# Designed miniproteins, single chains, continued (5), part 76

Each design is a single chain, and the fold is of that chain. pLDDT is the mean over its residues in the fold that is shown.

## One batch from the design tools (miniprotein)

Design m18639
Fold by ESMFold2-Fast:
Structure m18639 (fold): chain A 84 residues (1-84)
Amino acid sequence: DEKIRKQIRSLIAEQSGLDIRISAALWEKDYDEAIKLLQERKKVLDKIIELLKQLDTPEGKKQVEEFEKEKEKVEKEIEELKKK
């Protein structure tokens, strides 16, 4: 349990770093780089969701809903950027 929680914390930190890099790419209008970073963020979100489901706690179930919603938003953003 604590080992899984540490892994989740590490992945959340990785997600924060990706968010900064995505914002920078979008500011520079480097849409190809932004798409690559968003795809990487989606993979990190998938790993967080999987670990939260393994943890099987009430708080984890609520966080899964939040991260799944965030994943859908990321998927939509990738689709919109590909049209540019």
Scores: mean pLDDT 84

Design m18640
Fold by ESMFold2-Fast:
Structure m18640 (fold): chain A 61 residues (1-61)
Amino acid sequence: SMMDEALAEALAIVDAGVAAGLSEAEILQRVADYLKTHYPDMPDEEQQRIVMEVLEHLAAR
């Protein structure tokens, strides 16, 4: 689904950012920019779900 594809791409951005030594704030900004650019019409609840998954992934590392 569009949400599953967006989540997979967002998590790939997280993994690349972590590997590059970027801060959590920088990684979150890159995810937000990615979603706004590629999924501008995504419902707020789906965007929030992706952001929560990203935050959980960062917190668990």
Scores: mean pLDDT 83

Design m18641
Fold by ESMFold2-Fast:
Structure m18641 (fold): chain A 62 residues (1-62)
Amino acid sequence: MLEEIEKLMEENRVEDPEIAEVTAAVLVAIDPSPASREAADIARERKVGSMRAVEMLRRLIR
């Protein structure tokens, strides 16, 4: 579980942190749940720029 989350974040990392912030903001806008906010915070910290990846993070955290 945790190792799979780390791999998902690394594989979907982007160089531009603004892309990760936009992706995180869109997730929270679609689903303003605590799990989405936690996934969004992780995505911003790890610079994850894929909607599929942050949605999977949200599901794993829930």
Scores: mean pLDDT 76

Design m18642
Fold by ESMFold2-Fast:
Structure m18642 (fold): chain A 81 residues (1-81)
Amino acid sequence: SSEKEKEEAKKEIEYIVYELMLRKLEKNLTSDKIEEIKETAKNASDEEIEKLKREFEEKKPEFTEEQKEDWEIFKKRIEES
């Protein structure tokens, strides 16, 4: 794959991870919502990802130790892709 394809794949994964973490914090994560997030991620713009990242960073201090560990696992998976 080209470097551009790898960058786009990384952005898609980032979108999914940020949305899942935010929705998990809200305790509103259903199977239907997970599928919706995956579909939206495929068409997410750089601006939408940056907006989501800002929202995630704002909420990050509210995370429990368990949620912070989950984030580190997801971050590692993004770095491995």
Scores: mean pLDDT 71

Design m18643
Fold by ESMFold2-Fast:
Structure m18643 (fold): chain A 95 residues (1-95)
Amino acid sequence: KDEEEVRKKIEEIRKKNEENKKLFKEGLKSGDIELFKKTRELARENSRRADEALEYGIKKGLSLELLREMAIEGASSTVIEIGAIVGYRVETKEK
């Protein structure tokens, strides 16, 4: 079923968001700018995947509940990306 495929996609995106949040927190703790760069790239890719899954779900006429879950995960990915950009800028400032 199309719904089952999209539910699997949402779960994959959700897991990646949790991984990316952990990576971001590690960057905050260590001040390692490379962790922020990696988090940004991973979050951006995750946002792209969420957008593709959302577009597919709309085209297939899937439930609003499922589309909302997908949109939330896409938004979460974008917030993580923005957080990584800000973290990078803060850490690259001279004292």
Scores: mean pLDDT 83

Design m18644
Fold by ESMFold2-Fast:
Structure m18644 (fold): chain A 62 residues (1-62)
Amino acid sequence: MSPEEIQELLLKAIEKIIEETGNTDVSLLSSDKLDENIELAKKKNYPKEQIEALELAKEKSA
């Protein structure tokens, strides 16, 4: 998967999280928030590709 495709999937996942939580805080991409957001995405049954994009963002933050 290209970096551009991963970024698009990540942005879509973040947009859905913002819609669900009402939180527009830029810290949504921090390691702590990525763990919470990955769990939220799994619980809300987000597309697998969007969950994988969040997991990749966490790996780059570590």
Scores: mean pLDDT 71

Design m18645
Fold by ESMFold2-Fast:
Structure m18645 (fold): chain A 102 residues (1-102)
Amino acid sequence: TQNIDQLIQQIDSLITSVNNNSSQNDILDGIDKAMQLADEVAKDLINDPNASYQQLLLVAVIGSILLTMRRMISNRETVRRELETARDMANELRDLYQREQS
């Protein structure tokens, strides 16, 4: 789905914002946007009879990472590392989705 690509793009934008020392408010707004996109991906997967349990688990973990980062925003190095993990998980989710469409 296009929502998975938008989620990956939003996480990449967040990593850039953290690296550029953007304000906490800008990073929080970016996390809220990423969480909205993750929720939309989760809804798409829940309504897809071909969605795997692995895809559902990956989006749940991504959402959990984003929620945790929203609460622990003061440590930028930790936030950056966790966002990179969330990006890797979103890429894995996209790859699994593409394999099921093929």
Scores: mean pLDDT 82

Design m18646
Fold by ESMFold2-Fast:
Structure m18646 (fold): chain A 116 residues (1-116)
Amino acid sequence: SEIDEVLKRLEELLNRIRELYEKLKQATPEQFPALVREIVAVVRDILAEMKRLIELLPPEYQKEAVKILKEFASDFHDFVSRLETASYEETVALLEEFISKMEDYLNKLKEIAEKA
């Protein structure tokens, strides 16, 4: 189904975030800004795919899914804001926390999609 295709793309994007995070932990100071920008870009792609998934859900599930999307988007905005003043060590810790939150949001959205 189209829902299954979007869920697969979300899993692929999340795996890309994990790969970039591992590269970030081994990165030189010169490589660090580019890797952070790429991670942020992939998170924006995740938000776009989440929005597409919600549009495919039956109306009765859309309200709950939209709430998850809004909470994720808010956490992402706060994360990006905190990155502007973060040290290299703080950025790694912030990314670890944000990736964990993102996995939780994606799992909740997947559970809603599986009920539909």
Scores: mean pLDDT 88

Design m18647
Fold by ESMFold2-Fast:
Structure m18647 (fold): chain A 92 residues (1-92)
Amino acid sequence: SEIEELKKRVEELRRRLAEEPSAELALELAEALAKLAKALAEAGKNEEAAEYLEEAARLLEEVAAQEEDPELREGLLKQAEALREQAEKLRS
């Protein structure tokens, strides 16, 4: 199952990020969470999908807070906002 494989990847990345925090790992985790959310939404699990999108958005916001390049920072914040808007729609 794609959902089971993505959940395993998310758990692995969460553990790695907790042990050795890095922007690269946080971005990989955000991407994995967004992919998991998409698969869950396609399966009709909208509330669970929304929770993962909100987690992904938070990670992008955390990376943006440490980003020195203003253009890259704005790009990350726009991605985070889009994920939050998608989560809100799934809960509607």
Scores: mean pLDDT 90

Design m18648
Fold by ESMFold2-Fast:
Structure m18648 (fold): chain A 80 residues (1-80)
Amino acid sequence: SELEEKLEKLLEQMEKETDDEKIEELLDEILELLRQLEDLAVVEKYAQRAARLALEKLKDPRKAIALALRFIGVVLEKEI
């Protein structure tokens, strides 16, 4: 899937990124791509990886928690 290839590249970029503003931009792009995916198992896999990276990489704990919760929200929206 072209969307899955884009998600892998964005996740790889985020693992190397140290700037919170750039990490937030990458996470927002990942979140938007996840909204376009129909396969719940694929969405869960990438949302889980992105949420984990948000919690590990973002220096601002409030932003980290807020973004992790947004990824949980995308999964829940797809289940409903």
Scores: mean pLDDT 83

Design m18649
Fold by ESMFold2-Fast:
Structure m18649 (fold): chain A 91 residues (1-91)
Amino acid sequence: SAAEAAARARRLEESRRIAAEIGREFAEGLEIGREIYEELKERGVGDEEEALELAERELEERGVDPVRKSFALTEVWIEIRSDKKKEEKKA
């Protein structure tokens, strides 16, 4: 039916908009996480657990939403682990 076809097209458009929104939240979360990682690195924080605890506190103080917060924490974790692997290659 025409009504059913219109409803399906509307749902597809809504799904595309939601996917684009998630993509933006991901990109913004990674940028925030990178900024926090650089601040932690400047402070000499190299321990993974300490870095994640400090990053979580900073994200809460900044009022970052839970979705962007999750991506930001993931970015901090990736960067800290990347640094550790680079140090292991020099040893």
Scores: mean pLDDT 85

Design m18650
Fold by ESMFold2-Fast:
Parts: sequence; structure tokens; C-alpha cells
Structure m18650 (fold): chain A 100 residues (1-100)
Amino acid sequence: SPIEELLKVLKELMDLAQEALDNDPEIDKKKMSELLLELHKLFLELEEAIEKGDIKKAVELAKKMLELFKEILSLITNEELKKRMEELMREAERLLKKIE
């Protein structure tokens, strides 16, 4: 299911952002923590929207998460993590087009 694949990709993006927060000494830890907290809230709302069959709301929430990942990407200094996040973000956008 494109929706199940989207949830998996968004979870992988959150895990990479957490890895950056935990391991990058140059990162803005306060800003990263605030963005990750907002992402966790949106992810829970996204899971609820999917469970209820509200696909339009799920798409809107996933798009909001991708905007927050763009902010996170701007804070990451590690080039390998940046590339991996960019690849996963492109995959999430591809999956969103299949769901819409």
C-alpha cells in the first residue's frame, strides 16, 4: 500500500533526524528538538487520520511533515545524512502523488 510505504518512509526520516540530534555536535539541538516534537505530534495525527480512512487529512499532514523535514535538512551539517534525508523526502513526495 502506498500509504503504508509513506508511513515507513516518514518514520525513517524521523529516525535520521533523531540520529542527527544525538550525534551531530554542530547541530542546533534546541531547534532540532522543537521540530522533532512537532513531527511526532503530526505523525500521531497522521496515523489516526489513516486509521479513520481520512485520506485527504493524511495527505495534508504528510505535506506538513515534509515542510518540517525541509527545515531539519537545513540544520544538518553531515553530508551523508543530508543525502539520505533528501532521497527519503523524494520517495515520500513520489508516494504522496500515488495517494492523491
Scores: mean pLDDT 88

Design m18651
Fold by ESMFold2-Fast:
Structure m18651 (fold): chain A 58 residues (1-58)
Amino acid sequence: AIDKVLAKLSTDPRVTPVALQIARVELERLHAVDPALVERLATLSPEELLRTLGRIRL
């Protein structure tokens, strides 16, 4: 699930390699607390994923 989310994020040219590393650490933390949410994130389109992460992390 985490790798699929990161793969979708990497398709956006605005997402830097550093941002992907930070996202990996945060997704691993989130998966430990709410694995169902991480699996749900993996099913979203790249655009929907960016909007959803913006709401969670803002």
Scores: mean pLDDT 72

Design m18652
Fold by ESMFold2-Fast:
Structure m18652 (fold): chain A 62 residues (1-62)
Amino acid sequence: SMAEKLELYNGMLEAIKARDEKRYEELYAKLPPHWQEQLEVARETAEKLREIGDEIDKELAE
């Protein structure tokens, strides 16, 4: 159902924000392969945004 998909999606977003890789992997494994492929692209984007955020924090500390 749409509610189940939204719950999984929100859980994964929370895991990304918390940098909880283990929780993210657990939730990811519960998804159909077609959805896993889509979310792998989203994960790569989230990792890049995380790197940019760390660079900004470093510059602001100077």
Scores: mean pLDDT 75

Design m18653
Fold by ESMFold2-Fast:
Structure m18653 (fold): chain A 73 residues (1-73)
Amino acid sequence: SVLSNDVAMKVQLLIDEMLKNQRNAKNAAESYAAMAKTYQEIADVLEEAGQTELAQGARDLAKYYKDLADKAK
């Protein structure tokens, strides 16, 4: 399914912010926490756009990176 231009733009802005936060991360835990937060925000944008399957994928990635952040301490 092709995302609308507005939804694609919102997702791209969140990815850009994530990459900025990763460059400023002091350690792996902060980097993974930033990824988890961004994928949760992407999931919310996709869910609001009715892209439920893509939103679930983003939520699964958010949980994965949250677990990595917790393990990295």
Scores: mean pLDDT 83

Design m18654
Fold by ESMFold2-Fast:
Structure m18654 (fold): chain A 66 residues (1-66)
Amino acid sequence: DAEEALRRAQAGAARGLSGAAAAMAGVHFGIKNGEPVDVEAAERAVEAGERGDTEAAARYAKLASG
């Protein structure tokens, strides 16, 4: 869910993940502002970022934010 994706994105950012964590934070900002967001894609972006796949993380983050 969106709250879980946020917690994981924040954890990733704290670990120093590259631009993927910033992209995931952008997705979270959209959710907070009431913008439509694909929660499943947001979760996939967090998972990819956590495993160091910055390319996949960026692609899923873009998909999630519409």
Scores: mean pLDDT 65

Design m18655
Fold by ESMFold2-Fast:
Structure m18655 (fold): chain A 107 residues (1-107)
Amino acid sequence: MDALLEEIKKVAETALPVAEKEGHKEVVELLKKAIASEDVAEAYKHYLLALLEYALKNAEKAGLDKEEIIKKYIEELEKLLELLKKIGAPKELIEAVEEVIEYLKKL
C-alpha cells in the first residue's frame, strides 16, 4: 500500500513542473493536493481530478464543449472502475474512482 501511495506521488511530482510551466493553476493545485495526501484514495482522487482539469484546459483552447469532455471522462472512469474490480485492485483505488465518478455526476 505504501508503494502505491509513493508511485501516485511520483507521477504527480513528475507532472507538476509541466503544469506550472504551462500556467495551468487549477491542475497545479490538484497535483499539490495529491502530493500532500497521506492516503492512497485521497492522492488518487486528486490526481484523477488533475487529469480532468488538464483535459478541460486543453478543450477550452481547442474550442471544444467542456460538458462533452466531462461526460467522456466519466465514461473512461466507469471503464477503469470495471477493470479495477475485475483484476482485484486495492479497495482504496476502487473507492477513489467511485467517489470521483459520483462527484462529477453531481456537477
Scores: mean pLDDT 84

Design m18656
Fold by ESMFold2-Fast:
Structure m18656 (fold): chain A 100 residues (1-100)
Amino acid sequence: SELLEQLERDYESFKAFLDDVIKKLEEMIKKGMPKEEIEQFANDAIDYIDKLVEEFKKRYDELKKKATPEEQERINSLYEEFQKYADEAKKKIEELVKKA
């Protein structure tokens, strides 16, 4: 369905965003940017990730109510993967900041 395709696009966009955040953070550290700037970027990124997770959950909850049984398995898998990527990205960001 169009709603499922939109949720899948949102997930792909989210993964791309997470990859870009991590890459940018690694580049800031490699360039020897001030620790305060690295910490500020990391904190802003984590806050934004949390907002994206909340927004995705709202769309997930709405779509789940309208989904066919066949779509429900895919929707649940997308939500689980979204949360997993968010948690892993936040952990990696925190680990990178500690090493800076």
Scores: mean pLDDT 86

Design m18657
Fold by ESMFold2-Fast:
Structure m18657 (fold): chain A 98 residues (1-98)
Amino acid sequence: SVEELKKILEDEKASPFDIYRAYLKLKELGHADEAMELVKKRFEELYSKYPDPFKAPKEVLDRMIVLANILGEYYYEKGDLEKAKEYEKLAIFWLSFR
C-alpha cells in the first residue's frame, strides 16, 4: 500500500535498496511529490545529525548517498538543474567516505 511504502522511506533501518524501491513504486502510483517530501525530510535529519561524514557510520553513509541520488534524480526530471547538481555533488562527497 501507499502507506506501507511511505513507512519504508521513514524507517531508519530501511536498506538503501528498499528506500529506492519504495520511491520508485510511490512514483509509479502518482505519489512522487509526497515521496520526495519524505526523502528530503529524512536527508535533512541525517545531514543535521551527521554533518561530518568522517564520523558517520557506514550504514548512514549508504543511506545519505541513496537519498541524495533520489533527490538529484527528482530535481533533474523537474528541470531544476541547479538543485540536481547540488544533490549529485553531495552524493559524490558522501561516497568519498565509503
Scores: mean pLDDT 84

Design m18658
Fold by ESMFold2-Fast:
Structure m18658 (fold): chain A 74 residues (1-74)
Amino acid sequence: MKKRYLLKVEAENQEAADKVKAFLESHPAVRKVVVDGNTVYALVEGTEEEFEAIRDEVLAIPGVKSVTLREVPA
């Protein structure tokens, strides 16, 4: 089942934020990416499994401080 998730990624610095943005923009399940300072927001549309994979890959990026996930109503 397709769901929508809002991903909020807090990075320690601009370099980490840029890496997060590049990764998210290259992923086919990611619909939109917005950067606000060292915080990256992404709208992801896909399965729960796809979302978990994206979260795990983002957490593996050096300089990622926190990742917050929220399901968005359809």
Scores: mean pLDDT 80

Design m18659
Fold by ESMFold2-Fast:
Structure m18659 (fold): chain A 55 residues (1-55)
Amino acid sequence: DEERKAILREIADKLIEIGDAIDKAIKIAKKKKEEENLSLDEAIKLIGEELRKLE
């Protein structure tokens, strides 16, 4: 079913984009946590802020 293949490919492409963005956000938050000696809660908050930028 070509229609199902097209939908699956679109989902896969979006998942790759989301995965790349999540990885980038985590790396940024981890770097800031290490540089500023932030708590785990603050690091999680930074990840959330970076992820908000995807929208």
Scores: mean pLDDT 73

Design m18660
Fold by ESMFold2-Fast:
Structure m18660 (fold): chain A 91 residues (1-91)
Amino acid sequence: IVSSLSEEELKEALELGEEATLLALAEGVRAGKEEEVERALELLAEMGFDVEAVRARVEEILATLTDAELEARKAEVVAKQKEFEARVEAK
């Protein structure tokens, strides 16, 4: 499916995936799932991601968003992911 995406669609998919990952990590921290969050960050490091940059963005989310705002942002990203999937399927 990735090989059938346009450049714009691939970029949108990557951006939505990145935002979803950051929001999931922030939720994990808020929920006290520190061991799960650390395991996810270790996996990201093994995949070649800059985990210090990921940590900084998660900390920014935690500093700027309330629990209600975090849930609303997650719902928005999920809705955008569903719209993207429907659009790609209709292509």
Scores: mean pLDDT 77

Design m18661
Fold by ESMFold2-Fast:
Structure m18661 (fold): chain A 79 residues (1-79)
Amino acid sequence: MDELLEELKKALNLSDEAVERLRELALQSGESGGVDTAEVAEILREDGHEEVADALLRDLPARVPFGVVVDWLLAWAAQ
């Protein structure tokens, strides 16, 4: 998990605060069967990544496994 979050931090230039909030969502994902993409988008917007947040909400369903969010964000950063 920490390796994926560090990869996201570098790829999207995320703050330590955004990474920590994403880590909390990842931990809760195991209990609830997924994360709300709206919560991920809020973290990204508060970190100054409005374009990524808007694209995430357009492209993904309202609730997905955290791994799907990670894969999507890394693919976004690579384009």
Scores: mean pLDDT 80

Design m18662
Fold by ESMFold2-Fast:
Structure m18662 (fold): chain A 67 residues (1-67)
Amino acid sequence: SIKEELKFYEEMLARFTEAALNLKSQGDEVAMKQFAGELLAEFAEKDPGYVETFRAQAERMIKGILS
């Protein structure tokens, strides 16, 4: 189901964002933003038709945490 896949993507992004915050605490914020951007691009490429609406949500979530 698309709903179940989107929930999985949301939880996975949250987990990876937590990992990115751990790396940010080590003083490499630029690398963290690049990592988050690449991750979001990978999701959009996998299922663009259904992920487009959620790409903005995931991108906003990561930006909110990194900003």
Scores: mean pLDDT 62

Design m18663
Fold by ESMFold2-Fast:
Structure m18663 (fold): chain A 67 residues (1-67)
Amino acid sequence: MEIKLISFSYPKKSSLVSGEVFEVVEVNGDIYKVKYKGDLPVGTEINATVEINGERKTVKLVVNEVI
């Protein structure tokens, strides 16, 4: 499934942008492991508001793999 990044909190410079779409690899509660295309390494945790099927959720995104 895909999720859209609406807003995020990350303390370092990154390629993250609002409107970015991630492919989800695994979900465990509010933790969403994603495929990431950019500059953040595997294991990076990001506090985010995402949109899934038109609904907004507050989640923790975790970079599972970099593509």
Scores: mean pLDDT 79

Design m18664
Fold by ESMFold2-Fast:
Structure m18664 (fold): chain A 63 residues (1-63)
Amino acid sequence: SLSEEIGRGAAEGLALISRSVSDLSGDSKKEELVKKAEENLPLIIEGIEQSRKRNEEWLREER
């Protein structure tokens, strides 16, 4: 589904960011950032789905 595809893209983006930052931030901050990214993943997916649903309802309204 579209929402699942968007969620996968977000997860992949976070993984790339975590990898890139790990080279600069050092070990302790790397683990913290990876954990934060994994914790936020469900929230990001939910936010994307909510935004998509709102946009669909907005698009259906006549203007």
Scores: mean pLDDT 65

Design m18665
Fold by ESMFold2-Fast:
Structure m18665 (fold): chain A 62 residues (1-62)
Amino acid sequence: SGEEAAKRALEGGKKVVESGGVGNRRAARLGADLAYWGALEGGASEEQARKAQEEVLKYAGV
């Protein structure tokens, strides 16, 4: 489902943040972008994709 696609994309974005270090703005932006496009590719709505992107940025502390 789109909700499951968004969850999977969010976890992927979080891993990018973890690789770059929490508070790293470059890693946060990359992770958020991957979460957004990954969610859409997986069939999530734009609203679900934006929410996943926002959660990655919150997780990154930016």
Scores: mean pLDDT 83

Design m18666
Fold by ESMFold2-Fast:
Formats: C-alpha cells, structure tokens, sequence
Structure m18666 (fold): chain A 97 residues (1-97)
C-alpha cells in the first residue's frame, strides 16, 4: 500500500494512519481476513465513514489505478456507490460457482 495514499486517506477521514492502512489493505487484497471483518456488526459504521473519505480522494484523482479491485469498476461509478453496493459489485465480479 503506498504510504502517501495512507497519509492522504488518514487526513481526509480524520482517522489514524493504522486505520487508513487497514482499510486500504482490504481494497488491495493484502489482508486475507478483511472481507470477514467488513461483515461484522459495529465495524460497518467506521468503514462507511472511511469509505466516504476514500470517495472524496477518488474525486481528487488520488491514485486509484494502483488498486486491482478498482480496475474492474470505473471511478465515476465508485463515487455513486455505498459500501454495501461496492461489496455487492465485487461479489458479482468474483462470484464463485
């Protein structure tokens, strides 16, 4: 995960760099347990706030070309999506038989 992007997300969301890095690891696929964590009650509110900050960085052109998951979803579409809609879209792309 690029450290400059971690710093930008932390500043935009008003969160710690550790939390920003954990969120970004989920979208880059660096954390194998991140999909399970995102499904847990109580975590969703924090993730939603971080995701809104992430969408603001997308609008500013903040290096989304580095995220493998986002190469399958146009940036303009991501800006319109909720966390739940993005999760559903990712499942459609990677749906098991």
Amino acid sequence: VPEALVDRLAAEAGISKADARAFLRYFTGDDPEAPTALGFPGLAEGIAAIYEAFKRLVAKGAGLDLFPLLKHIPPEEVLKMSVAELAARIREIFEPE
Scores: mean pLDDT 57

Design m18667
Fold by ESMFold2-Fast:
Structure m18667 (fold): chain A 79 residues (1-79)
Amino acid sequence: SDTLARMYLQRASVLLNKAKQLYKEGKYEEALKFYNESIEDARKALEVARDPSLRTEAQNILDEAEKLKKKVEEEIKKK
């Protein structure tokens, strides 16, 4: 359902922004948790989205969240 896809996308976007804020604060473990939640919601949006534009938006959030997750994992390894 596109309505469900929009709800998952909205939540994924909010969670991604929270993760970015936590990363700026040096809270890497918390940022990682929010990146993982954003990835889960973006994947759920892809599963239920019928509209190609919503699928593209979900893929963009997923790609960004996965890239930033990799960066935070590198920071955690340096602790």
Scores: mean pLDDT 88

Design m18668
Fold by ESMFold2-Fast:
Structure m18668 (fold): chain A 67 residues (1-67)
Amino acid sequence: GMKADIVNRRPEPVTLEELRAAVGEEVADKIRENNGLSDDDVIRPGETLHLEGLTEEEVARVRAFLA
């Protein structure tokens, strides 16, 4: 299957609010659950996100934002 992991390549930490704004609330909440993130956590530069259970369209949306 497709590798469902992506690295945050943005230069600054990404908040969960910024992720929701970029990829949509439903997709961002799936990512939060998959990666054990709380609402006050940030996704640091170079951190790997697990995208298990996301569709190809949802993965493409995340990749476009984080690349």
Scores: mean pLDDT 78

Design m18669
Fold by ESMFold2-Fast:
Structure m18669 (fold): chain A 65 residues (1-65)
Amino acid sequence: MEEAVKALKEEFEKRGWKITEAQARAIVENSGIKTPEEAKKLVDTVDKMAAGGREGARQIAAELA
């Protein structure tokens, strides 16, 4: 869990999104993600679904939390 939370936060930050550790943890818990690899796949999915840029991506991430 903690490894997945770190990977999620770092992957979002690499893509230019700003999220807190608490938000990353909520996403991991709600999505059932257990590994860093699964976290990276989730970020890839959110990134691809983000229409209209950062605001759209932020809204989708919030829905997953």
Scores: mean pLDDT 71

Design m18670
Fold by ESMFold2-Fast:
Structure m18670 (fold): chain A 91 residues (1-91)
Amino acid sequence: SPIDEFVARIEELRAQMEAHRDDEARVRALVGEVLALLGEMMRRFADDPEVQILLGETNARLHDLLTSDLSTEEKVARANELLAELIERLR
């Protein structure tokens, strides 16, 4: 399904963030890729209100996380937890 394609892409980005959890610049770039992917999903599922709510919530939480004073490792942990929750709710 289209959802399964996006879930696979989110899982890949989660794995890359974990692999680079001590590299602030790489993590920042990867979170940017996640935000871009969420924007693509919002366009793809514009007529699905449940998906729009989930994506909007996830986007807002990721922006809050990016601008927080947390360590890069803490940001990765929280981002991966947030994305795991998104995947579960999309299934």
Scores: mean pLDDT 87

Design m18671
Fold by ESMFold2-Fast:
Structure m18671 (fold): chain A 93 residues (1-93)
Amino acid sequence: TDDLIIRANALLVAASVVRNDGVSYGMNFGSLLSFSLATGKLDEGLKLLEDAVKRALDRLKRLVTEEGLSLNDAQRRVVREIDDEIDRLLKES
């Protein structure tokens, strides 16, 4: 359950970055830090966050620069892909 919370919050932070949603970013990042510290998994939590954000931004960049999508269309697609990843994660628990 704690590992699920850390992974889900890393993905939610990535989605908030793509949406430019500072409120969701702060809440989900705060949850990730709190649960990672409480479980002794700070390095794992930060690594998951770094990887999730990097993948999301790299995907966004490719959709805009290589596939020619508008920023709004690219943002919607990346968020949908992250939502699908969260759904898979929750079904595996």
Scores: mean pLDDT 84

Design m18672
Fold by ESMFold2-Fast:
Structure m18672 (fold): chain A 83 residues (1-83)
Amino acid sequence: SEAELQQLLDEVEQMKKDVEAIVEQNKDAPSSQQKQLQNLLKGIQYQLDQLKQSKTLEEAKQYYQKAKALYDQAKALEAQIKK
């Protein structure tokens, strides 16, 4: 449904915003971890762009799952930086 597609878009846009905040909060982290966070953010943006271009709900769900996996990696990396 159109509502389900919009929900997936909203959720991935929120994931992007959350990872942007993680990047901003961790500017003092080691350069290797900063590069990993930036690459994960770029990956989420790519999946969001693909989701916006998707023609079917099945295709949209695949891009959502890929974005979610990258988001989970960013959250795991944030936890490592805060230890």
Scores: mean pLDDT 89

Design m18673
Fold by ESMFold2-Fast:
Structure m18673 (fold): chain A 95 residues (1-95)
Amino acid sequence: PLSPISKEEAEERLKKVEEEKPKALEYVEKKLEAGEISEEAAEAIKKAIEYRLKYEKLLAGEKVYVEVDGKKVEQTLEEIEERYKEAAAKAQELL
């Protein structure tokens, strides 16, 4: 079961994540270029950022897709939550 959230709260969270995403991605790229993190860690962090945005989009009522074997597949909120948790855990292990 997912935490209950209002539509207004979901839209506010989505806006914040969309505004923060470019800065978060820039920070990851700078750390990678400086040799402070591995390429695997950078990719895991980028995946976590991507899935976090997709999660907030789903909470706001938007449709979200991922590519599986070159095909665009629509995702549920639970599927994106699992992908986010896996990416975040991998990033934590590699840092």
Scores: mean pLDDT 80

